# Designed miniproteins, single chains, continued (2): the designs that were tried, part 31

Each design is a single chain, and the fold is of that chain. pLDDT is the mean over its residues in the fold that is shown.

## One batch from the design tools (miniprotein)

Design m5044
Fold by ESMFold2-Fast:
Structure m5044 (fold): chain A 73 residues (1-73)
Amino acid sequence: GAEEAEELARRAVENAKKGKELLEQGKIAEGIGYLIRAMGDAYQAGLLAKKGEASEEGKELLKEAEKLLGGEL
């Protein structure tokens, strides 16, 4: 099933957006915490995608998460 990869990728996007928002507000510790969670979720989703266990929606969400995380530092 592709559902696990999709859920992980979606969570990575949400956590990355929240982490960036918190950093822009000066909430550094909270922002970093969300970005670390996003990186972990994106990494796991990427492993599932490499095994062919990802939907097209999951792959697009993973790309969005990678763009959000790659633009941070």
Scores: mean pLDDT 80

Design m5045
Fold by ESMFold2-Fast:
Structure m5045 (fold): chain A 88 residues (1-88)
Amino acid sequence: SKALETLKKASDEEIEEAIERVVSKFTDLSPEEREQLKGVLRGLVEKTRESESLEEVLDRFSEEESREAARRLLEEIAEEIEEIRKKK
C-alpha cells in the first residue's frame, strides 16, 4: 500500500504535522475532542508503522464502518505527509 509505505518512511515530526492538518479539517470538534482524536490517530499510525499491511491494522476493527473510517483517516494522513515532504 502506498499509504503504508509513506507512513513507514515518515519522521515523527512529519506524522505530528500531518495529524494536526487532518484534525484541523474537523471544524465541529471541541478542543478536548480534537486532543482525543489526535491521540487516537497517533495510536493508529504507530500500529500501522509496525504492521506488514494496512489490512492487518484494519482487521482490529469489528465494524465495517469503523474499518472504512480508519482506512480513510490513514490515507488522509499519508497524503498530508506527502504534501509536507513536497514543500521541503
Scores: mean pLDDT 80

Design m5046
Fold by ESMFold2-Fast:
Structure m5046 (fold): chain A 55 residues (1-55)
Amino acid sequence: MEILKENGIHVAKTGVELGKMSEQEAAELIKRILESKTIVEVLDTLNEAFRKLFA
C-alpha cells in the first residue's frame, strides 16, 4: 500500500512539473491518495492522475 501511495504522489508532482495538471489538482489527488484505506481507492486515483498526465 505505501509504495502505491508514494508512486501516486510522484505522478501528481510530475503532472504539475509537466504542466498537465495544476498545483490544486495535484494537492487534491495527493490528499485522496493519503486518505485512501483500500488498494482499489489508490488505484482509482492513480488512473485519474495518469489520464491527466498522458492526455
Scores: mean pLDDT 75

Design m5047
Fold by ESMFold2-Fast:
Structure m5047 (fold): chain A 86 residues (1-86)
Amino acid sequence: DVLKELADFFRKVAEEIEKASREDTVILLTLAVIQAAFAIPEAGEKAREASKRLADIANRVEAGQMTPEEAAEEVRKIAEDLEKAA
């Protein structure tokens, strides 16, 4: 189940973000965007939506509009949405 695998991966990303600097948080979010994008052929619209939401979060963190702690919480919400859709 690709959506469940993405959800599990994003939870691990969120855990790493909680320990990370702002710069490392942007890198971790970028990795999550790439992983979601690679899942689009199998998971469809839900993976595309997750990729877009993660990219928006990465942009906000880079712009100083969101802290790593806030980003981790938003990533967990994306993981929850994917698990509910699986």
Scores: mean pLDDT 86

Design m5048
Fold by ESMFold2-Fast:
Parts: C-alpha cells; sequence; structure tokens
Structure m5048 (fold): chain A 71 residues (1-71)
C-alpha cells in the first residue's frame, strides 16, 4: 500500500507528464504504480494510450492504479 507521501510524488510525476505532453512518461509512472498495486490491466491500458499518443488517457489509467495502490 502506498503512503500519502509516495502517492503525492506519483501524482506530481503524472501532472508533469501531462504538462509536457509526454505519454511515454505517463505510461512509465502508470507501470510503476500498477506493479505496486498488483494491477497489470491498468499498466496495459496506460501503455495502449501511450502508443496512441494519448497522454491524458495514459495518466487516467495510471491514476486508477494509484487509487488501487492506496487501498
Amino acid sequence: MLSEEEAEEFERRLVLAVIREDAEAAAKVGQEIAKIAGDPESAKKAEEYARQGDVVGAAEAAGRALKKAME
């Protein structure tokens, strides 16, 4: 389970990826979070969105994994 401090750091990294329009960076953050959450489906979704250049979609998939990691 992620601490609040760890969750805030991942959230900051996702916000920076969105601002920079870096879908690959958003997907990488999503993969790291999904590994902690045990959620390979969210990791796969983030990767799929990144392949399409959809930075917002990749960040949203990562955000879903983040919520699960905080359970």
Scores: mean pLDDT 80

Design m5049
Fold by ESMFold2-Fast:
Structure m5049 (fold): chain A 100 residues (1-100)
Amino acid sequence: MKELLELLEELREKVSEAREKSKSIEEFVEKVKEIGLETLEKLGLEDHKEELLKAIDDAVEEAKKIAEKMGLTSLEELLNVLEAQVIGAIERTILQLYQE
């Protein structure tokens, strides 16, 4: 459990850095997928890569719907919504897999 919490904290920091360094939504999503997969591999859950990638893709779609409802059009605002949604999706997916 302690190791899991430390890896999730590291994940949040890496996703935040990816947002700061990304110039597009597509670049951010690719970096988030790499970070998520790295965390999954560190936990020995690499057999669930497809499940994690689907969760991230679903979170991206949900973030776009939220942004449209709120009238958000700037890259910075879109990346803020995306960061929150993808972190939540990755953490929830990892926690569900870790409880198996």
Scores: mean pLDDT 83

Design m5050
Fold by ESMFold2-Fast:
Structure m5050 (fold): chain A 73 residues (1-73)
Amino acid sequence: MDIDAIEKQAQDYLDTQAKHAAQQFGDEVKALLDKLKDAYLQAFRALKAGNKEEAEKLFKKAEEIFSEALAKM
């Protein structure tokens, strides 16, 4: 399974969602979605490096950021 392809699809999806969210909910929600994208990017990098524990921490951080974004929408 190609992790790089999945990572790119996730980035493209989140970039599109951040653009729409900025237009609909404002720059604060866009900033949170940009942080979410960065957290997922770091998590995938940790996973590719074999650092499962670090990846897990970063995915949990991403979930927290996502919850914050939803609360502001």
Scores: mean pLDDT 76

Design m5051
Fold by ESMFold2-Fast:
Structure m5051 (fold): chain A 69 residues (1-69)
Amino acid sequence: SAAQTEAAIAMLENALKKVTDPKDQALLKEVIAQLRAGKLTPAQAAERLLAETRNPILLSTAAELLRLS
């Protein structure tokens, strides 16, 4: 739903404020952009984070995204 997508974007933007690694920041920006474009669902965004990072902040964010789904 649009509400779930907006909640997912808000969670990821909040995570972006806490993450200092440039690679993780780039990953978050790309995932946010694809969610805004309707190219990813929140569940697919979570799956991508789980595949591409070991950052505890992003792993925690991925778990919250899966709860939205």
Scores: mean pLDDT 85

Design m5052
Fold by ESMFold2-Fast:
Structure m5052 (fold): chain A 92 residues (1-92)
Amino acid sequence: SKREMILLQAELAALLMGISIAVRYGEDVSSFAEKALETIDRAISLASPETAAQLRALRAQFLRAVDAQDWDTVIDVLQQVLDLLDAEVQRL
């Protein structure tokens, strides 16, 4: 539903901020990254087939970036996910 998608968008925006702050201060990002992955998986289950396909590609990029500890790419990918969720909300 549109309301569920808006809530996921808000949750992911908060997690992106949490990751950005943790990275800046050299703090552990693991809990925020795990929650972001859960939020992306929920978004995939609720999105249109077209948006879900794009989210799966971004999910794969997210996992590779987390494994590499490439936090700039993690932040960029999460911003792209947020942009897709915003577009999906506008469509609903």
Scores: mean pLDDT 88

Design m5053
Fold by ESMFold2-Fast:
Structure m5053 (fold): chain A 85 residues (1-85)
Amino acid sequence: SSALEKAEERRRLGEEYLKEHPEEVEKELEKVEKEAEKAKKEMIEEAPEEKKEQVKKLAEEIKEGIILIQRGVLLVAAANEKKRE
């Protein structure tokens, strides 16, 4: 229970801060998405022709994973900022 309560509190605090600062979140996520897309394209370009479709799928999954991790990092940072208020 306490672990779930702490996770819910941290999520609430983070979401509250992000709602109050939507422009910061948007800019940071756009930057990461742009960098992740570049990395994806480079992985596909470096792949042998016969493996390009397989690498394309893996590169897309990696891109999605990077974005998901960054959203988590932003949520944790936002919760810490909200606690300082």
Scores: mean pLDDT 80

Design m5054
Fold by ESMFold2-Fast:
Structure m5054 (fold): chain A 80 residues (1-80)
Amino acid sequence: LREEAIEVLKELARILGLPDELIQKMIDYLKKHDLAEVLENIIEFVEETLEANKDRFTPEQLEKVRALLDKLREILEKIK
């Protein structure tokens, strides 16, 4: 599940244009803290980022991000 979450996070970060340093920091945080807590925080952050910046994304990018968010939510449900 953690490896699965890391792969989804990398895809999300790529679409959102996050720097490699931030991606690595998030992965390190995921490894050191409770997986459910970190995933909840990441989901919230991505949802807020999409809402604040929806005009900066293409419809295709928005669809991909929403699909990846759904994958993170599915992983979170498996952990709970």
Scores: mean pLDDT 76

Design m5055
Fold by ESMFold2-Fast:
Structure m5055 (fold): chain A 85 residues (1-85)
Amino acid sequence: MEEKIEKLEKEAEEHGRRLQELGEEGEREVEELTKKRKELEETGSKEEAEKAKEELQRKLVEYSSRVAEEMGKLIKALIERKELL
């Protein structure tokens, strides 16, 4: 039982770390794409600005999905650990 609890704690720690990494990576990419969109808007390239907006939207959906998956895994590990206590 003890070994199973330790394994779940380690899994929760790994998922927590992955969530942090995803958050940092997503935040950086969103900032870069947002900056690019603003630059394209200022240059009068409406079509390119719209494409940059669509790319930003797509990236946000993608990160949201990945975060939800890792959050689900973290919560599941924490619940299983709680049940063993």
Scores: mean pLDDT 77

Design m5056
Fold by ESMFold2-Fast:
Structure m5056 (fold): chain A 88 residues (1-88)
Amino acid sequence: MLSEAEVKAIGELVRKTFLAQGVPEDVAERLGEYAGRLAKESGDPEVANKIALHVADIAKRLAEGKISVEEALEALRHIVETGELKKF
């Protein structure tokens, strides 16, 4: 079971990664909050590692306008569920 501190750390990792790639702060916060919620619901202790492998690629694609915010949310769900980057 993930602690509240671990859930918050996962959300913060996602938020900071999206900000670092040039995604607007409001969008980055939304994606980070969503990733934290998915992590809490999954209960998987490996979820932070799964996200860390692929989150920068998703952030770059979103920042470059190659995917929508909705597609980024789906990609985060796919990573938490499968550990893999979703192909678009």
Scores: mean pLDDT 80

Design m5057
Fold by ESMFold2-Fast:
Structure m5057 (fold): chain A 63 residues (1-63)
Amino acid sequence: DGIAERLRQIEAELRRRDQATTPPSSQAATSQAARDQSLAYHLQQVRDGLLQQQRKQLEQELQ
């Protein structure tokens, strides 16, 4: 089903988000990596919100 495949894609993106939030352990990268991590985290939270909204919309259409 097209909707089922779309849901799988959204779920895969959510999994990527969780993995991408893993902080780096390098001391040399702490200053810049910390700022990049913060920005990436906020951007991924916005993306997560959009994906969650779209997932709910697709689930409602299935219902």
Scores: mean pLDDT 64

Design m5058
Fold by ESMFold2-Fast:
Structure m5058 (fold): chain A 83 residues (1-83)
Amino acid sequence: LEVRPSDSDDQVRAKLAEFLRRALAEGEARLVLEMPTRKQAERWVALLRSAAEGLGFEATAEFEGNRAVVTVRPGPKLLEMLA
């Protein structure tokens, strides 16, 4: 799953929702997010991180210019509930 600089805000939101849905189904998911600017990429990553945290996931992001690779995995609290 990839977010592109040409994607509208609504298309970005739809792709982030799909990414979180995959994480819930598979336990881990990875997203490549590229925006026209670094600040826009950081804003979307912050929103995704907040949403993932609300679902009990842990999100890590690696930035390369205006591109980010975001990985989500079950957080410690979610892992404890499954044990």
Scores: mean pLDDT 79

Design m5059
Fold by ESMFold2-Fast:
Structure m5059 (fold): chain A 57 residues (1-57)
Amino acid sequence: PKVPPLRPHSSVSQEVVDEYRKELEKRGIVPSEGERLSFRYTLTEEEFKKLFNDFLK
């Protein structure tokens, strides 16, 4: 069965998002999927990486 996409195409690549998610999990921080979707909608790839990199520090 086909389900409509909940994640529209964004400037932030899925691989970048997944990499930061894995790093957050390693540190015991697990953001919700909804929060990640919000970042992908409003942030450029550079801004998203900056936000998560700063969050990890």
Scores: mean pLDDT 53

Design m5060
Fold by ESMFold2-Fast:
Structure m5060 (fold): chain A 62 residues (1-62)
Amino acid sequence: MLEEALEALEKGDVDTAYKLFMEALDRGEKISREVLEKLTQALTKAGKAGQAAEVAHRAYKN
């Protein structure tokens, strides 16, 4: 899942990347800050500020 999430992010599939990374965070998986920042930036650029905020909120707590 984490590898698939990274691939989706690199392909610009921000919706798939968001879903897979959120599932990984829900499982308590350790995701690097740089990867989460890239996801947050991609979501914001796509106009999905609410999803970007959710990623940041969960990343901060884990």
Scores: mean pLDDT 78

Design m5061
Fold by ESMFold2-Fast:
Order: structure tokens, then C-alpha cells, then sequence
Structure m5061 (fold): chain A 65 residues (1-65)
């Protein structure tokens, strides 16, 4: 599933993120199964606060929605 793919991708890059970024990404991934619009808002908020590598990761996740 897209959810499982996003979780695997997040786990692969977990060491490159702050605890705050990991928590926020987890919430966004969970919201993607409940409220796609809210998930996109959370992804966009996280992208604004992230380095280019994490921004690319989030863009990949948004494309799966």
C-alpha cells in the first residue's frame, strides 16, 4: 500500500531528521489515510522547515497521495 511505502521511506531516512521532524512526518503519514487535505498541509509545513534531502523525500510522499 502507499501507506506502507511511505513508512518504509520515512524509516530509511529517520537518522537524517530531528525528533520533531520525525513526529510531524509520522502524523502526516497517518493523516494521509484519514484526511488527504490535512496530510498535504502537514507535508508542506514540514518541507518549509527541512533541508533539501528531506524536502525531496516529502515530495516523493506527496506524489503517492
Amino acid sequence: SMYDEMLKLAQKHASLMTPYQRAMLGVAINESTIDKERAIELFDQLMAQSNPEIQELIEQMKKKL
Scores: mean pLDDT 81

Design m5062
Fold by ESMFold2-Fast:
Structure m5062 (fold): chain A 68 residues (1-68)
Amino acid sequence: AELDERIDRLVEQAKPAIENAIKTGKISIDELIEVLVAHARRTYGPEAAERLRERLQKIADEIKKKLE
């Protein structure tokens, strides 16, 4: 679906920022996810924002486990 493709693209764009935040520890991962989700909510609506939150949280957890 078009929405899934949009979410996939947003996740790909966000992944480097999340990885960098986890590696440096200078930015809260939760705060970064909230900022990205807020952008998605304004642009694509609340359903897209919720799906993005779930995917970004999963990716953050996976990267954190891999780096720690």
Scores: mean pLDDT 78

Design m5063
Fold by ESMFold2-Fast:
Structure m5063 (fold): chain A 74 residues (1-74)
Amino acid sequence: MMDETIKQFRALALMSELYIGLRTPSMPDSQIQKTLAELERLAADPSLPESLRERIRQFIAEAQQQLQARLSQR
């Protein structure tokens, strides 16, 4: 319960960091990729509720698409 709350908070914090990073022109792509990798690790954590893991996976898929679009414009 408490540990699940902490993991949920971490997931939300990482999703916020990724969202801000994708919208910040000065943010290095390597930093965005590191945040994305950490979210992928968290999405694979079986101690998290399946509903939360599904949300993280959906967010990762959208973020990957946005990152690819960002790279193609450089």
Scores: mean pLDDT 77

Design m5064
Fold by ESMFold2-Fast:
Structure m5064 (fold): chain A 64 residues (1-64)
Amino acid sequence: VGDEIDRLADDGHVRMTRLTEEGRRFRRLADDGDVQAGVDAVRFDRERVDFGDDMVRRLHELSG
């Protein structure tokens, strides 16, 4: 159980980091005047939040 939780947390952290970095990258492009990058940054922010919520739920299921 502990190993499963640790693995899920590590995998989730890596994926969250990737989504966060991509969102920041597009946000920087939007700050430079790329309107399309601004739209993409909002999309990545939403995916990050949705993924985070899913990971919290899964960790709770494994911890019960």
Scores: mean pLDDT 71

Design m5065
Fold by ESMFold2-Fast:
Structure m5065 (fold): chain A 104 residues (1-104)
Amino acid sequence: MIDPTIFNEPVSLNPKTIEEKLKFILHQTYFAREEIHGKKAKEARDYVIKAYQYYLDKKFEEASKNLEKAAKIMEENPELFDPRVIDIAKELAKEFKKKAGIKL
């Protein structure tokens, strides 16, 4: 279960740990513009939330898959998302694959 205070916690603008990077992406997807693209912003955020839940459960393969889905939505909607958020999501997905023992 995700603690709803995650959205109220201070977020590092230079995230280095897995948890800092996940919180950064969650915070950035939360502040995506709701306007015409609100559904896409919500879908990206929901995938990041699932990735964080899987990370806490040490299910790194599923965490990676959900981050890849979030990154794809963000790439398809570049006006809504900072490119750094997309890059961090892709980096975390690769790191989780490595933790799961998956070789590319």
Scores: mean pLDDT 73

Design m5066
Fold by ESMFold2-Fast:
Structure m5066 (fold): chain A 79 residues (1-79)
Amino acid sequence: MSAAELAARLARALAELGALLLQSGATVDQVRSVADMEREEDPRIVDVEVEVRGDTLTVTVTVQDAAGNRATATASRRI
C-alpha cells in the first residue's frame, strides 16, 4: 500500500468513526482523543487533525512510508 493510499484509507475510516461518535453524543475532544490513540498505535501515522465546522467533520491524516516520504489525505462527513 502506498503512503497516499494509506493516508486516504485512514482519513476515511477516522471520519466515519468520528461522525458516528459525534452523532451518538460524543464530544469533539473525545473524537480527537480516539484519533490520538490511533496515531500512538500506528507508527506510520505522523499526524491526525480533527476539525468540526458547522455540521461537517473533517479529518486530515499524514502518514510516512519506510523511505521517509510523507502523504496527506483529508476526508469529510456530515454529523
Scores: mean pLDDT 81

Design m5067
Fold by ESMFold2-Fast:
Formats: sequence, structure tokens, C-alpha cells
Structure m5067 (fold): chain A 75 residues (1-75)
Amino acid sequence: SSKEESLRKVLEGAKMLAEQGNPDAALAMMQISARRYLDPEKVAAFNKLLAEAQKLTDPSEVAEMIERAVKLMLS
């Protein structure tokens, strides 16, 4: 679906930003995508994932949280 293709590109871009040392921009992309694709019932879980991601200093751990956030938007 177009939603799945769009979210795949968002995942790829956000992971790249996190790997480049710009996790704030990566998390901002997640928030923008959530406004379009996230079900209202999942908002609390999504916000918890982003809050935990903001505490992380390891780019690979931030990427894992981004993957979980995108999965939440896909489900």
C-alpha cells in the first residue's frame, strides 16, 4: 500500500538522520508521520517510545526505537 511505502521511506530517512548524529531530526520525522498515520488509540504508546528514544545516546538504540515507532504506525 502507499502508506506502507511512505512509512518505509520515513524509516530509512529517520535511521539515516540518527546514524548521522541528528536524532532530534529523526524523532521530528516520527512525530510528523504520526500525525498522518498513527491510530489515536496508539498515541500513548508512541509518545512513550519517543520519550525513551530521547534518553538514548547510542545511534543503534535510537534506530531500534524508530523501527518500533514505525511498526506502531503500520499496525
Scores: mean pLDDT 83

Design m5068
Fold by ESMFold2-Fast:
Structure m5068 (fold): chain A 96 residues (1-96)
Amino acid sequence: DPEALKQRLELAQQASERARREARLLAFDDDMIDRIAQGAKQRVLNGADQAEVDRIQQQFDDSVRAAALAQGLAGPDDSIDAYLARLGEAIRARDA
């Protein structure tokens, strides 16, 4: 089914791009970012559907929120990207 293949490739690309962006915000090095992004893409290509991707993403978002709260980085901005950026900044500051 060409339409099913197209949808799977689009899901794989979106999952890979999201994983790369989130890993970059968390201050991972380029090798680890590439590995994480490739892993996200491969899960979709190996049969993970939208519901599975959404479940994995929700678990990740919950973990990021919990980590940000535990480190006192919670603010009025509830976006996951803001929490990721604050966590990445804390990691960079610690490693300096």
Scores: mean pLDDT 79

Design m5069
Fold by ESMFold2-Fast:
Structure m5069 (fold): chain A 75 residues (1-75)
Amino acid sequence: MSLEEKIAKVKEEVNKYVDELAKELGLSDAQTAAVKAAAEEVVEIELERGASPEEALERAKRAARTALTHLAERA
């Protein structure tokens, strides 16, 4: 699997996670999109640094969860 294929797969997984959690927290589409963009950036950075797809996914999920929780607490 190429680096591009790994990035695409991990981004797909993290975007599904963000969509589900953001919906549960009642966040806006704009807030959801912003967290997706940030989480996708984490995926790219981690995989480019040589992290495994599993490590990249878990780190991106942690970053996304922190951001989503912070946004929900401010609502």
Scores: mean pLDDT 83

Design m5070
Fold by ESMFold2-Fast:
Structure m5070 (fold): chain A 63 residues (1-63)
Amino acid sequence: MTDEEVGVLAIAYAVAKIFDADRETIVRLAENVLGQDKVDELGLHTASREEALAKIEELLKEA
């Protein structure tokens, strides 16, 4: 991942935590921030709320 992609993921994660966002809101934020190709690659559309947040956190730790 690029430093820019890491920053983008961090913003999405922070917004989800602040608003206690539901799964659909988290996925839409990720789509708007990362783009559809990255969201599809991450499997966020089929993930649960907890899985989506965990995937974003995992990517942030890996970077």
Scores: mean pLDDT 73

Design m5071
Fold by ESMFold2-Fast:
Order: sequence, then C-alpha cells, then structure tokens
Structure m5071 (fold): chain A 86 residues (1-86)
Amino acid sequence: VEIEGSASLSLDAEGRWVATLTIKNKGEAAEVTITVEIDGQTFVSKILLYKDETIVYRHTGPREPVTFKFTVEVGGEVAFEATVSA
C-alpha cells in the first residue's frame, strides 16, 4: 500500500493550535492507523481508505506552543510520518 501525506499547523478562531494531516491512498483499499502524539498523550484512529481516496484529519490542541507528531501505519508498517510545531 502506497500512502502520500502532508501536515500543517494553524490557529483556530479561539487561538488554539490545529494540526491538519492530509493523506492519499495511492494503492489498494486498506485500513490506515493514524497516531497523533501531543505532549506525551497518544490518540489513535483507524480509517478504511479506498484506492485514490484522500482524507483530511484535524486534531485541535491547546493555545500554548505544542508539537504534534503524526504516524500513519498500514498493516503494521509506518507509511508516513510528520511533525509540526508551534
């Protein structure tokens, strides 16, 4: 399975940092595991992505400067990683 990804960081209307992960599945349909790490906390989501499907995943953080680390796994293998910092 071939995953293409990008990550970005922005502020919402309330002054909170929002990390946005965009991923596209360039291979056959697969279950994708998205892990977000923020200040030692870990959040995990599982999503089925079809061939050529693109998803946008957003995670809202605090108002204080923070680092978001994304790990995208398919079949237990890391397909994409990104880190965005305020």
Scores: mean pLDDT 84

Design m5072
Fold by ESMFold2-Fast:
Structure m5072 (fold): chain A 98 residues (1-98)
Amino acid sequence: SDDIAALRKTIEENLNPEELEEVRELASKSLEELKEVLKRMLEEAGLPEAAEKVAEELKELEEYVKKNPETPEEVVEAAKELAAAMVIKLVKAAEAEK
């Protein structure tokens, strides 16, 4: 729980309130829906390699949870929040390079 709390604090310190709300909306989706949305966001930002990597990582998480049904929901939610936060930051950085 301490590691998850530290991760959430890091996300809160690096994102503004609008970005945090977007993270919450994205993290409320299923892993499958989140994978498709994050992949599309990165592809639209001109980051196809990052899109492929995020999709692969979320697929690996989905397969891990399927094999390990005892995985706490809090861990899965934290992983979704981290993925969403990273994608939002990557998209924002790509837009700044224009």
Scores: mean pLDDT 82

Design m5073
Fold by ESMFold2-Fast:
Structure m5073 (fold): chain A 78 residues (1-78)
Amino acid sequence: SSLIEEANELIRQERLDEAAELYEKIDPELAEFIRLLKEERLEEATVLGERLSKKYKGDPRLLPLEELHVRRLTSQSH
């Protein structure tokens, strides 16, 4: 949907609070995932991300969220 596309563009711009507000209208769990990644609560984000991956299996619209998660995980190693 256009709402998800707009939210994903905000994620690419690191405007995570605004992206979470848009995702809240779609699924509050997706919004919480973004907030956990923003707060660098990566253990909690990983657990929620696994649940969301099962819930939305194969949805290409979640790729920007997955990419954000990977970026946050790799930034902690350096």
Scores: mean pLDDT 82

Design m5074
Fold by ESMFold2-Fast:
Structure m5074 (fold): chain A 59 residues (1-59)
Amino acid sequence: SMSEIERRLRELDERERRLREDLARRLETSSPRQGAVLFSATGIELAAIEFEKERLRRE
């Protein structure tokens, strides 16, 4: 249902927000090199979330 889709989209938005906040916090104590690795790892999770959001929007 649309209500279920909207709920899942809100959950994904919240997860994305937490991941970005966690990344920002960790970057404050990381070297630029370490930061690049963190960006890569977090980027994979963010890409998966965005993929799921797009799938939900198309359905």
Scores: mean pLDDT 85

Design m5075
Fold by ESMFold2-Fast:
Structure m5075 (fold): chain A 83 residues (1-83)
Amino acid sequence: ELEELAEKLAESPEELQREVIRLAIEEQIKKLGLKPLNEEELEEIIDALLEKMKELDLVSGLKEMLSVLSEENLEKIRAKLEE
């Protein structure tokens, strides 16, 4: 199920891939009780992660990002992919 969603996401526009990575990072930071990243830091991390995922294994990378999302955010991503 997450594998299928990650495969669809890998074929989607890069903007949606970046949004999933952003949500995953923000949720993990909140869960760990860490100070929020500023926009510059967040964009730099998203760029680095997406580039590395594309180099190594985009589907597996996106699947890991999806696996850390809350049910609410997963539903938002599913809705965008069904459009």
Scores: mean pLDDT 82

Design m5076
Fold by ESMFold2-Fast:
Structure m5076 (fold): chain A 106 residues (1-106)
Amino acid sequence: SSAVLQKVIIEIEEFKKKVEKIIDEYKDNDELAMQEIAAEYLKFLKNMKALLANMSVQEQEQAIIEIENKLDEVLNYASLFLSPVSELILRGLRHQTLLELREHVK
């Protein structure tokens, strides 16, 4: 339903805010920032899989587009503050998250 899609959008926005807050708080410690960011990506993936399971194929496609766009915004923000190595790890987390969502959404 459109209500589930709205819940997905809210969860994506909250995920983005949490990751940006981690970057801001741990800007002088890339290793700790990346550990916390990786944990948030795993939590986000689990929550998204659960929400997508209750959606139509059309709503799943729209949700994945919204997720991809917001993950790109997170990566763009992170690239201003993180080291090149941490940015590469974050690109990998983005890729793996989208791959797993696309593979298990039908």
Scores: mean pLDDT 83

Design m5077
Fold by ESMFold2-Fast:
Structure m5077 (fold): chain A 67 residues (1-67)
Amino acid sequence: MEERERIRQLLEEVRKEASEKLKELGYPGFGALDEERVERLDEEGIEQMREAIERNIKTVQEEQERK
């Protein structure tokens, strides 16, 4: 139970950070993720998701900087 709550908190943190970075670039940000998907995630899965999102955001930032 507490582990699932921690996973939800980590996922929410990743979503918040990604959404904030996207908004800085003029995009609407991320919506809420499906609760069913959250139940099947572990901390490693969330970390991989964070890394993938950060890489995508950095790519968008680099494109903006090239202008």
Scores: mean pLDDT 65

Design m5078
Fold by ESMFold2-Fast:
Structure m5078 (fold): chain A 116 residues (1-116)
Amino acid sequence: DKIRELLKKGVEAALAGNWEEAVKYATELLKQGYYASAVSVLALAAEYTPDPLEGEIAEGLGRIIIGVLGIVNKEAADLSRETADKSLKLVKDGGSVDEIVDVMLKADEEVKKLLK
């Protein structure tokens, strides 16, 4: 549940346009091996920041993570990218923070199985 709370804070920060907090939470998720969640929070941070440069930086960080994952396992990279796209769509469709977090955490478990 500690990871769920961390991810909820990251999603909420990203959707509020709080780029610095969103990137901080994404970095903590990344350090703990929650790659799909980290990439997805960065994608949300990029979409919802009012600063275009902050958006480009968050997109760049997510792209680097996906690139490194792809060297280890292409399916893990593809799933992480798809999860970011799905998270963005779910926000636009009016999904709740809990629904977004559930999608991200389910993908993290699938990514872990691919990376073993």
Scores: mean pLDDT 89

